# Designed miniproteins, single chains: the designs that were tried, part 79

Each design is a single chain, and the fold is of that chain. pLDDT is the mean over its residues in the fold that is shown.

## One batch from the design tools (miniprotein)

Design m2729
Fold by ESMFold2-Fast:
Structure m2729 (fold): chain A 98 residues (1-98)
Amino acid sequence: MSTEEVRELIERAEKLLEEKRYKEAAEEIRKVALAVKDMDEEAIRRALEVARRALESDDPEVIGAAIALAFAIVKYGPEELKEEALELLLEGIRKVPA
């Protein structure tokens, strides 16, 4: 995936979350999660922010996508962002109904 395609995925996810188009937002966030291993640090920082915003949605599909994205960043991201991604992952898991 090109740097431009990665940027477009992140921007689309951000816009869909803002518009509360949660089904489409969840699909785009899952695509971002699959692309994390090919991202530079700046793109990963933006992806972390997408995951954080997604967790504020209270939508189960979007929360599930945010969990997948946070997990991908824990797995493939730089050490500096791994701890923050872990915190978001744990927050997401706590928001899933018991």
Scores: mean pLDDT 83

Design m2730
Fold by ESMFold2-Fast:
Structure m2730 (fold): chain A 66 residues (1-66)
Amino acid sequence: MAEKERETAQKIARAVRLLRERADDPSLTVEDIAKEVGFESLEEFEKAFKKYTGISPEELLARLRA
């Protein structure tokens, strides 16, 4: 049961790392990160990201750029 959730958590951890490392790139979008870490849709990525981090990927990116 936990296998798919573990894989999702690892994808989200990678997404957080990529957002932190690439936040200064103005051409980088949340959709680019979602595709890079293997999500088929932005909606599924946002749901998983918020579940594991407590915030949306857009909010994290905005805070990193502030």
Scores: mean pLDDT 79

Design m2731
Fold by ESMFold2-Fast:
Structure m2731 (fold): chain A 81 residues (1-81)
Amino acid sequence: MKYRIRLVGYRGNEKVGELEAELDESTSLGPYIQKLLEKAPVTRVWVEVLDENGNVIGRAEARMTDTVGQAVERGLRNAAS
C-alpha cells in the first residue's frame, strides 16, 4: 500500500529541510532521512502523513530503522489520541 508522506527536518524549532514522497509501506525511511541530514544539520526529523489534498492527517518522529508503514501507523495513532 502506498502513502504520501513528508519528512520535515528541524534544528530546535526552526524548519531547515523538507522532502515529500509517495512510497510503499515496506520502503525504508533511513535513506530519505539521510538525504535530509546531508543538506543541513538537524536535531529531529518528523514524518507527516498526507491525504490526497495534501492535508496532514498524522505526525510522528522519524526513526532511521522505520519503514514507511511503521511511521504512518505511529503518526495516525498519535492523531487519534
Scores: mean pLDDT 81

Design m2732
Fold by ESMFold2-Fast:
Structure m2732 (fold): chain A 108 residues (1-108)
Amino acid sequence: MLKMVPRAVAQESLEALRKAGVPQEILEALQKILNGEVEEGMTGYAMGLMEGAKEAGDENVLNIVLSNFFQVMLEEMAKFGKLNLRMSDYKKGTEDAKEAAEYVKKAK
């Protein structure tokens, strides 16, 4: 359950996004998710990333999030004592995932 997608597949997805020219801010956020480097609000952001990726039909962002989602959630609860599920973090995630998908489409 903690590894629904293999880390190797998620790393290949991150490389594909980097080659497509996705902005560094988005790549850094995805790398933190992949590494379990959890910041407050990251679970909400990751939920937004999943929704945006599904809407955009992009599997790259979805693979990264699904590789480590439950670990991110558990680490956020452990570090901050709660999940701070803000709509602003969720919305940022959906927007970032859709932006990443547009870069992938244009890089073909």
Scores: mean pLDDT 84

Design m2733
Fold by ESMFold2-Fast:
Structure m2733 (fold): chain A 91 residues (1-91)
Amino acid sequence: SEAEELRAEAARVAAGWPRFEEQLKANPEHYNEEVVEFMRLLREIYERMAAADEEKLREILKRLEEIGKLFEETKDLKEVIEKLRELLEEL
């Protein structure tokens, strides 16, 4: 089903997050406060994805990919947190 395919894509994107977290761990200034907030928001988004229809799930996955790319380019965790909050508000 399309939902199963989209969830599999979400799992693939999530599998990429360890590299993102490795970059976060390399930033000691932001480790405790911002990393905790980031992880909290990410968990909430995954919970929303589990309850989402196929179109909404696709939207969430696309937004998460864009946010992940943003962090790879900028390494700005505060901006990532802001984007995750914006995403949650739209869900």
Scores: mean pLDDT 73

Design m2734
Fold by ESMFold2-Fast:
Structure m2734 (fold): chain A 66 residues (1-66)
Amino acid sequence: MEFLEEAFRLLEGLTPAEREEQLARAAELVGRLRDSNRNDRPVAFTPADREALWVRTALAVEEARA
């Protein structure tokens, strides 16, 4: 799970405020992905969107383990 390792490295580099921003960004993106999936429309990703999803995933994994 190489993306989780990179996501954890990103988390280590983020301040608490930056983590909150990444989570908010990931939540917005997930909502857009759900809407796109319903309508079979492609979604454009930026590298920053991808990083936000990675951070969200890593935090969710940590929370589930805690």
Scores: mean pLDDT 69

Design m2735
Fold by ESMFold2-Fast:
Structure m2735 (fold): chain A 62 residues (1-62)
Amino acid sequence: MEEIRKKLLEYGVSQEDIDEAWKIANNDPEKAVSILLEKGLISVEQFEEILNTKIVVTAPEP
């Protein structure tokens, strides 16, 4: 969760916008990031990078 918020700040999203998105999404980070995308505060590419950061790459089974 911290990494998602840090990336949003790196992308130039304000803490106020992040906090509002998290409140609207009821603390669901996927919904919050989708809200930021809909507001045009992040790009589709940035949205995809954030989701890839949240989704730890599942190590393939041996």
Scores: mean pLDDT 72

Design m2736
Fold by ESMFold2-Fast:
Structure m2736 (fold): chain A 116 residues (1-116)
Amino acid sequence: MVEEVRAAITPEDREEMEREVKKLAEIILKNTLKKLKELGASDDDFEALRKIIDLVLAGNHQEAVDLANKKIAEGKANGEKKYKVALIIEISMGVVELVIGVARTVAARRAKRRRR
C-alpha cells in the first residue's frame, strides 16, 4: 500500500507536497512552541527544537533523529528537569514526522485519483 502510494507521486505533486508540508509545519510549530513554553522549556531548548525541525524540512532526517536522540540522552543523564525537555523534543519530532507523512499521503492520493 505505501509502495503503491509512493509510485503514484509526480514531480508536480512532490512540489505541492513540499509547499503544504512547510505551511502545516509552520502552523504546528507556532502552536507547539507556545505549549512547550507553558510546560517549562527554556529558550535554548526552543533553539535546539528549531534546528531539529529545519533539518527535517531540509530532508536531513537522519541528522534530525541523531540530534534529537543526543538531547534525550543528555536530558536523562541530567535528571528529571532536563528529561522533561528531552521528552518535549521527542514529541515535537513525532509531530513533524506525522505532518510530513500526511502531506506525502495526500499528494500520492491525488496522483492516484488522476490515474483512475
Scores: mean pLDDT 62

Design m2737
Fold by ESMFold2-Fast:
Structure m2737 (fold): chain A 118 residues (1-118)
Amino acid sequence: SAATRERMLAVAREHTERFKKLAEEFLKAVEAGDYAKAQELIDEMIVENAEMQERLMGLMEEGAVPAAVRAAVQELMRRMQELLRKIGENMKDLEAVKKHIEELFELQEELIALIEAA
């Protein structure tokens, strides 16, 4: 429904905005060689992504969203989780980290576009 779509968009936008702020601070920490701070920030980004997934899944269940849309959202969330894992494992490779953060932002934009089209 339009009401479910609007609530999902609000959730996705709220979490992607917070995530972008965390990612900016994470990149600053990596550039400074502050890997302790970078680890704290990646852990916060993982929590932010998990909370977004939980809220979106709840809204999709309550709104009886079509199975194809639910599957597409879940796949994007899985890809975001995998990128966060890669970022955490490669924190000392600044160029790899920057590339994975860019890919995460692209997936967040794909998520918003998918919800808008539903």
Scores: mean pLDDT 88

Design m2738
Fold by ESMFold2-Fast:
Structure m2738 (fold): chain A 90 residues (1-90)
Amino acid sequence: GGDYEGKLKEAIAKLNAGDVTPETLSAVAYYRGMVLLKKGDFEKAEEIFKKMLEFSKGIDDEYGIKLANEGLGKLYEAQGKLEEAKKYYA
C-alpha cells in the first residue's frame, strides 16, 4: 500500500534488522516525519526532518536533501510559519 504508516513500519523493520543504508534511513525519516506532522507532533517531526537534511547533506544526496526540505516546508506551513516554509521551497 501507499500509506505512510505502513511504509514506516516496513522501513523500521529493515533498520532494526541491520539495514542501515541511506535509502532506508531516508525512508524511516521521511515517513516518520509525515506521520508525526499529520498528528500535530511538530517538535518531533522537525527533529526528524532536520536530522534527515543533515545526513543527506553529509553524503551529498541531492534527492534526500530535496525530500527533507519538502518535509520541513510542509512542517512550517502547518505551523503557519510561511516565511520559514518559503526558505525550504526556494
Scores: mean pLDDT 83

Design m2739
Fold by ESMFold2-Fast:
Structure m2739 (fold): chain A 97 residues (1-97)
Amino acid sequence: RLDPAAWVRPNPALAALLRQAGETRPYMTLEDAAFSLGLLVLEQGLGDLGENAGRVDVSGTPLGELLGQDSFDSRDPSPLWAMLERHATPVPASAAA
């Protein structure tokens, strides 16, 4: 399991998704990547604001393809973190500084 503060390099698929959120850096922390994806979810209106408030529907989206599932609970970030660990390579801090 990667530390949320660990510096990572996203793979091409995750990097393309992060660019849609405005993240253009080649290296970032896992928490920065998660934050950028949260902004993308908000901008695309994927969150349910009704009786399923906090549920994110990602069916048919590139984010859903990377997650391997159609929806997740925004209050449970574990699927998002597992996806980030799977699609990002840890780098030493010296490579990112």
Scores: mean pLDDT 72

Design m2740
Fold by ESMFold2-Fast:
Structure m2740 (fold): chain A 91 residues (1-91)
Amino acid sequence: MTTNEQIDEFIKNGEEADLVLVFEDKNKNLSIERYTVKTEEELQQVSREVLKKAEEEDLALLWGSVVATEEQRKAYEKELEEIEKSLKLNE
């Protein structure tokens, strides 16, 4: 789980960061939402709007992170693959 301090650091270290959220629908289909944010205020606003939309569309938030660097993007892709494998093993 990404802390507010980590989110602030990501935005300060780069002019742009990607907010990446993984949702699961009622049929256990995974969807990835990506939003480019330039400020902490924009990140908070986008997060609120996306979570409200997810609640309205009956989507469960499985994972969320702010991704600013190449290394973080690679870690995110690995984390997503592990989440998908966990879901398949629980069948």
Scores: mean pLDDT 67

Design m2741
Fold by ESMFold2-Fast:
Structure m2741 (fold): chain A 71 residues (1-71)
Amino acid sequence: MSPFEQLVEQTIQQMKQATTPEEVFDILVEGVRQLRRLLGLPEPAEPPRTMDEALDEFVEVSARALEAELA
């Protein structure tokens, strides 16, 4: 399993174990941050502020990470 796939799977698994919305948000934000680091991207000037933004960013960064692995 690739580092990208492993990180995505770990993030999803942690979200399944989360008991509060705040915990899910923190897990998503951390997952995005780690995926961006694996892709060699700088930390964003404006991190996700809402659950919807965090989820959208996680989906986008996960897709980019998997594409980078295939290249």
Scores: mean pLDDT 75

Design m2742
Fold by ESMFold2-Fast:
Structure m2742 (fold): chain A 55 residues (1-55)
Amino acid sequence: MKYDVLIEEIYGVRVEIRLYEDGKTEVKDLETGEVYRTNEEILAFYKRAREKALA
């Protein structure tokens, strides 16, 4: 499957975002190497990153 790649910073965390032709999205944490593939996982990552930024 073809995808486009974006490098973004979310609440101080550098991520690689892959946008697939079927509308699926993957988010990779570039520091830890963790990959989030479901909307629930991606949302949980965003919440954790935001909480860490507020600490």
Scores: mean pLDDT 79

Design m2743
Fold by ESMFold2-Fast:
Structure m2743 (fold): chain A 87 residues (1-87)
Amino acid sequence: SESAEQSREGAYQLFKSAAELLRKDPKGEEAAKKAEELAELVKKGEATPKQASEAALEVIKLVPDNLRIASLTTTGAGSLSFSEILE
């Protein structure tokens, strides 16, 4: 459905944005690579929004405290939302 496609597109953009921000700091390179890999899986439809959000949480755990760039919220409906922790 359109709502499911919007959720996948949102998740893809979330991971891509996170990777770009993480790449600005050498300490974030490993987390950036994982974020890019997750973006590709979501784009290909190989991950559900729920799986993508759970994996995004794991990527966020790898972000150094000084690079807290994002919070990822998963709703009970399996949709994803994104907000930057530090703007």
Scores: mean pLDDT 58

Design m2744
Fold by ESMFold2-Fast:
Structure m2744 (fold): chain A 127 residues (1-127)
Amino acid sequence: MKVSEEELLKWVKEASEKYGVDFRYLEALARASLEIFDGELVKGDAVGAFRFSISKAKDSKYAPLFPLAVALGELETGASAFLNPKDTIRLAAFLMAYTKVSLEEFLDTYAASDEYKERALKIYEEL
């Protein structure tokens, strides 16, 4: 499913405000997704609005935060967080808020593609 820039940025703003995370971090992820993926949400291991690597997410030291987000009612379901673009945006904001990691460390932990990581970081520097 393709998502529009307007819808994606709206969800980014809502998640940024809810979790108190830097809007520019989430905007950089959203803009990189629009440029590289043309709004396509799933390709192999990479899923959701920000193309989270499922294998990286499962193997990360932050993996326990996914069931915590579901238990707190922050996500509709743990599995749908990777497929529903609104849920993946909220999950990203939740993870950033709880880990206090930089955009670079977040991308190192979750990004399925080095191209996506480099593009998101470049967009952030230009914001």
Scores: mean pLDDT 71

Design m2745
Fold by ESMFold2-Fast:
Structure m2745 (fold): chain A 96 residues (1-96)
Amino acid sequence: MTEEELEEDLERARKEISKVPTFSASEEFIELAREMGERTIELLREQGRPEEAERAERVLRQILEILEKELAEKPEEPSATYKEAVAKLKEEMAKA
């Protein structure tokens, strides 16, 4: 995938994520978060930023763990931890 293709995909994803209100985790949202995180990491590697890509990979793993736990527990309202994880995901995507 070219850098331009990755940037276009990330721009589309940023628009989709911005439309998602803070709510309980879904399988679709976790899949979207994983795909967006992976595209962000790939873009950082293409830009020659391997240390930042490695950090982003660790952060993404932590975020996905939180999202999967929220999905398994199925709380009536989104937890503070889930809301923080979603905010952190958006922040990491903005850095690429």
Scores: mean pLDDT 71

Design m2746
Fold by ESMFold2-Fast:
Structure m2746 (fold): chain A 85 residues (1-85)
Amino acid sequence: KVEELLKKIEEKEEELKKKSLEEIEKEYRELAEQANAGDKEALEKAMITAAAGNRLLAEKAGEDVEAVKKFIKEQIEKLVEEEEK
């Protein structure tokens, strides 16, 4: 499950590389609004988009991409653990 989510994040990062920061922000905002309305699918997509966007921004800003990837993986693992028990 964690590996599947990380794969989805990687695939989303490739999609977001073709978009501007404004387009990425708009997509995330729309998904976050749907998630706040109780859409569980939108919540998962919002989280994947946020994680992918953060990784991409770290690369563009010259930040420690490996530290960002580690942090995202930790958050995903915690989320999966909370859902399972």
Scores: mean pLDDT 71

Design m2747
Fold by ESMFold2-Fast:
Structure m2747 (fold): chain A 84 residues (1-84)
Amino acid sequence: VLSEKGKEYKKKVEEKKEKLRKEVEKAKSPEEMLEILTNYAIKHKNDIEAIEAVVEVLLELVREGRLSEEQAVEAMQKIVKAAA
């Protein structure tokens, strides 16, 4: 059960992350990327794995210089508020 929890969590995060990555690649503007990520997280606000996947993608996009830190923070705040 505990092993399943760890594996399932990681797999769900990776699955969501992969899907988000594909959609983000089609987006050419940072604003469009943010809309894809925030919309996905809001629809799955009850799933912590989905939120984590969005956060990880946001972090990677910031590291790649595709998104500004400020834009990523705003997206995260929107997601947290929707989840609350």
Scores: mean pLDDT 77

Design m2748
Fold by ESMFold2-Fast:
Structure m2748 (fold): chain A 79 residues (1-79)
Amino acid sequence: VEKAIKEAQKVRDELLAAGASEVLANQIAAAKLYALLGDNESAKEYIELAKKLLEKEKNEKAKAAAEKEIAEIEKLIAE
């Protein structure tokens, strides 16, 4: 559990550093946390919320970072 929380926090911090909004960074971090804990249903819900926010993202660096992290999480929940 502690390792999953640290990984999710790291994802949040990296997305914020790339210029992502706090809401977008938090949604993707939550998706990562749930995916690492094996809660694929909750992970999918947070990915869908993040994708809706991503449609409004104007910062290309933040968008690229968010898309990369969402793709990695989608691979985790597909296994």
Scores: mean pLDDT 82

Design m2749
Fold by ESMFold2-Fast:
Structure m2749 (fold): chain A 83 residues (1-83)
Amino acid sequence: MEEERRRKSREVAREIGRELVEATDTFAEVAIEVAKELGYDLSEAEKKFSDPESIGLMLLSKLREEGDEEALEKIKKRVKEKA
């Protein structure tokens, strides 16, 4: 169900948000890396933002809206591994 997918994606995004407070640079780097691995087009975010943090947050918001739980979990795990 779409609501279930959105709920799970929101939970993972919340956990990433907590990690972000302690590892902002790591979060931005990982989010961009995972997006590229999954074939997401970052050109729109790059046009709107010049800083990696804003690009990372825009990507996180996009993944949450799409309900891409796998991508959000991958970002969460990789941020923890690098932090």
Scores: mean pLDDT 68

Design m2750
Fold by ESMFold2-Fast:
Structure m2750 (fold): chain A 87 residues (1-87)
Amino acid sequence: SSEELRKRLEELEKKIKEALEKKDYEGLLNSMKEVIEVHMEALRAGDEETAKRAEEVLKEALGKMNEENYNKAVDAAAEINQKRKAE
């Protein structure tokens, strides 16, 4: 039902936020996979509201991952440059 899909999505959104905060890569990927399943089920059921919300959750998670990956790359480059300067 739409109510069950919505409740499931709310739980997954909470898990995604917690996984991002804890840098739990495995938990994040597993939760995102489940959000994709909710999105597909919502589309099949004609639940446009839940489908749209699932898409928003995925976009937000991907956006935060991209920012973290960018920051990680910058930090790694700085560390490599410091190591080369010490040699």
Scores: mean pLDDT 78

Design m2751
Fold by ESMFold2-Fast:
Parts: structure tokens; C-alpha cells; sequence
Structure m2751 (fold): chain A 70 residues (1-70)
């Protein structure tokens, strides 16, 4: 079975670019997974240094894509 892992290729497959802000809902929709699964993927990407979690003043949580070459 194909497992989705925290890698630069994962962000590329999702169409994410450096500086993009991703929500859990957007990832869940693109991957056809639950918001809980998308949240875990984003947490893994944050642990890998690929995104930074931000809380907006309106209470929205977003994940900003870290600039990378390749």
C-alpha cells in the first residue's frame, strides 16, 4: 500500500509552493482523507521542517510552506 510520508515530494504532489499557506481542510480535500489524517500529515511536515504552523488572529490554523530548492 502507498503510504503518504512527510517529504518534499508530498508538498509537490499537493501543488504546494514555497510561502503557500495550507489548511487542514485543503489537504484533506486534495488527498481525499479525513481532517484528522491531514492534520497528522501536516504535523509530520512541520517536524520535517517543510512547513511552519501558524495561528491567525481569527483563530484559523494554517501551515506555511518553508522555501526549499528542488
Amino acid sequence: SSSITASPGTLRLLGARAGDRLTTSQIAQRMSVSPSTASRLLDSLEAAGQVVRERLPDGTTVYRVVPSTG
Scores: mean pLDDT 74

Design m2752
Fold by ESMFold2-Fast:
Structure m2752 (fold): chain A 91 residues (1-91)
Amino acid sequence: DIETAKIYSKEAQDLLTKASVEANKEEQARLIREAMYKTDIAAKLVNSEIALSYVRQAQDALDAGDLEEAKFLTEQAVMSVQSTIRALEYE
């Protein structure tokens, strides 16, 4: 459902924005992980393999403790989902 994917991708974007100003590293990691979870759901709803690939790479970065890389890759996944939604709506 495109509308559900829009909601989850918007929520993920808001979480990433909060993560970008979060000074506490544990809370920043929690926000990024939540954004990844919402992006994964949205990516599956629009069948975006590119977005799913970015989420997997973000998980690897998070597991390595690289919060900046995890945030960046999750942002790429959100953008990929949003691009797919836009393409589907233009048809």
Scores: mean pLDDT 87

Design m2753
Fold by ESMFold2-Fast:
Structure m2753 (fold): chain A 62 residues (1-62)
Amino acid sequence: SAKKAEEIAKLKRRLAVLFTARSILEAALEIEPDPKVQAQLQQAIDDLTREIEELEEKLKKL
């Protein structure tokens, strides 16, 4: 249906944004010397990964 196609397109666009954001944070983590900042970056990566997994599950149900 048109509604299903629109929902899939919106989820795919959101996933692309989240994958890009996570890649930026992963690159920052690789060069970060401060353990406290490393922990903050890792938490942000984990939060993004959780959101990505939730959106991927929504896509599977469509």
Scores: mean pLDDT 90

Design m2754
Fold by ESMFold2-Fast:
Structure m2754 (fold): chain A 87 residues (1-87)
Amino acid sequence: MPIDEEEVRESLVLMMRGVLDSTRDTLLKEPQKASDELRKQADRVASSNPEASKLLLEAAKAFEAGDVDRGNKLVVEAIRTLSDQGL
């Protein structure tokens, strides 16, 4: 269950930076780990923000397909959606 949208947003930002910093090598060697992290975050926000959850799941699929640019854009859009709901 979502506890704090600000905490979730901070976690997503930190994870996004980590994923982006090593995404190319990680996706080539272990794409499942990157997608699993995004799916886990999608589950956390599913009840409070289903649109953000959907975007995170689509990002996970993009990373599984090796589409780093699309995955990154979807993560950024999910963060915006979470921030917008908090207002």
Scores: mean pLDDT 66

Design m2755
Fold by ESMFold2-Fast:
Structure m2755 (fold): chain A 100 residues (1-100)
Amino acid sequence: MLTPEQFEAEVAAALAIIMLTVAEKYVDKASNEDLLRMLERVKEIVEKYKDSLTKEQIEALLGAARRLLDALRQNPKTSPEVIAAAEELVKFLEELLKEK
């Protein structure tokens, strides 16, 4: 049975994965400001729920974040700040995964 905190973390992880997956498909259409805000929001969600996130949830988030980073790097319109934010998110998730 999930605790309330674990249930919230599960919902938050699912939302963060959806946000990253949708952003990957809209990299060429979304503004750099919108992409940056989305990445900052995902990082805030992960930081808030980090102690309640399972290894499997962190691996899923890391996979989605890496796919988004690859898409951002392939788009010539992506700003360096957006790429840096995505790289920081990937690094943060990799560090969290090592602690689980």
Scores: mean pLDDT 86

Design m2756
Fold by ESMFold2-Fast:
Structure m2756 (fold): chain A 74 residues (1-74)
Amino acid sequence: MPSLKEFVDELMAMSEEEVLARFEELLREHQARGLISEEQLAALVATARTMSLAELKTLAAIAYAELLKFEEEQ
């Protein structure tokens, strides 16, 4: 997986639509690893659609950092 810095640098160049798609991909990875349910995934995506671009980028960075931490613990 790319480093958190590389991921954040990529996020800074993204449009809102691209960040939303990337965030949904990250949530699907969380679901695949048993960290969230399908219902939680749907709720989080719905909430993300109400966020500003800056809030969404912050949330995507947090979701990615959590996946990196999970990989280190496995």
Scores: mean pLDDT 79

Design m2757
Fold by ESMFold2-Fast:
Structure m2757 (fold): chain A 87 residues (1-87)
Amino acid sequence: SPLEEVKELAEKMKTASEEEREKLYKEIMEIVGKLLEEGRLDEVREIARYLREMAEEWRESNPEVAALLDLTARLIEHELREEEARR
């Protein structure tokens, strides 16, 4: 499922270099973009919720990844609001 793919990408970020994290971020956003185009808004909302939860959970153990996941979730939430406003 798209959520499971995002979970695997987020886990890879913990051991990734900064350059690799940028590529993983792009992959997450490509998954989200496809779901938005398909009108699968509930799945996009679940992904954003997962990323926010992981950002909080990993805040102390992996602060750089946590910050990236929080930023990613906020961007996804913004795109979701824009898409909902168009419908």
Scores: mean pLDDT 86

Design m2758
Fold by ESMFold2-Fast:
Structure m2758 (fold): chain A 61 residues (1-61)
Amino acid sequence: SALVEALRAAGAELVIPISPDEILVATDRLEAVEEAARANGGRVEGVAPHRGLTVARVVLP
């Protein structure tokens, strides 16, 4: 999907679709991932530190 590719291009090191409307990502480039999500109609909800990365939940409406 365009969103998954955009998240990877923005610096998501792990991208795991967990439903049609939810993707988990791990990144050290959270701002770029937030911008990529927003540009593709999504938003970042919930962020947590994990082993030097940020884990974020990206949701679609």
Scores: mean pLDDT 82

Design m2759
Fold by ESMFold2-Fast:
Structure m2759 (fold): chain A 129 residues (1-129)
Amino acid sequence: MPIRILILDDNSLALEELIERVREALKDREIEIRAASSTEEAVALVREEPPDIVIADASGPLTEGGVALARRIKAINPKTVVIVVARSFSAEEEEAYLAAGAYAVIRKPVSDEEFRRVILEAAERALAA
């Protein structure tokens, strides 16, 4: 059964790079990837067909912020696992993401091994429901 992943980044090059990293990390798994370049596009896609995993880059200026995005996605489908990726975050920001329902907050740069581990853990959590 394919793992359905939605990837959000407001920077087109970073979005393409993140998509390629996800494909490489999960090359031995059947996956379906959708991409969004804005918070509103991501929310609309989640409402249309809830993914198993959302990977959201919070390093860019998101319209509602990463915390509000995670909260909105979990309100639409509690089973969707949200992973936040950011260049920098404080302990308070990490706590806020987790309180909003994010499964993990990952600091860039991240190794392919760590990225694969977190995504596979998220997939197991999403598919076990």
Scores: mean pLDDT 80

Design m2760
Fold by ESMFold2-Fast:
Structure m2760 (fold): chain A 61 residues (1-61)
Amino acid sequence: SSYPFKGVVELKTVPADFFDILAEVKEKYPVVLELGKTKIYIYSEDENAVKEAVEYLKKNL
């Protein structure tokens, strides 16, 4: 289904713990993640969940 809220985080480098960070985001926040070549797309029914997931990814990537 289409989600009403979307966030995007740009990838400059892929850290060794990349997939662990993605797993942590999915555990902490009710979001769906999609991987592009240079971007992570974040989707949710909850705007605040997208915002918090974006900030978490920016801090940990």
Scores: mean pLDDT 83

Design m2761
Fold by ESMFold2-Fast:
Structure m2761 (fold): chain A 67 residues (1-67)
Amino acid sequence: SSAVLDEAFALGQEAVEAARAGDLARAEKLIREMRDLLLSSGVLSEASAERLTAEVRRGVERAYKEA
């Protein structure tokens, strides 16, 4: 379960870095992969997975704006 969370956090971080580089298509793909991993693994509740996904989307928006 910790390995799944580590992978999900890595995907979220890659999404933020993609947005910082101006690649919103890659950022969106990585957010989708993170969300799918969290939902399919069951490591978080659906509500918690959606909250984490929303938080990463806000990080992506901030990174893109600051780039």
Scores: mean pLDDT 87

Design m2762
Fold by ESMFold2-Fast:
Structure m2762 (fold): chain A 92 residues (1-92)
Amino acid sequence: MEELLTELVRAVAELAGLIMKANPEYRKEALKLMSEAVEAYRNGDKEGLIEAARKLVELARKVLPHVTDPELQARIREAIERVEKLIEELEK
């Protein structure tokens, strides 16, 4: 369980970084969601971490159609899949 929570917060940080690189207009929202995830992780708040991660995935899905760089688009898709897979593992 603890290892999955650590992997999820790392995956959230990576996805937030990719969103900010893809579109600077979403920087403030991506940083806010990353901060919420980190704080939930520090507090042992599994529900809060999952909620922040889900919100970040939704933000990434809004950004994805506007990404013109194929490599960055692929990296964002991979990061979304990584976050979603970790959420599924934590909800078993």
Scores: mean pLDDT 86

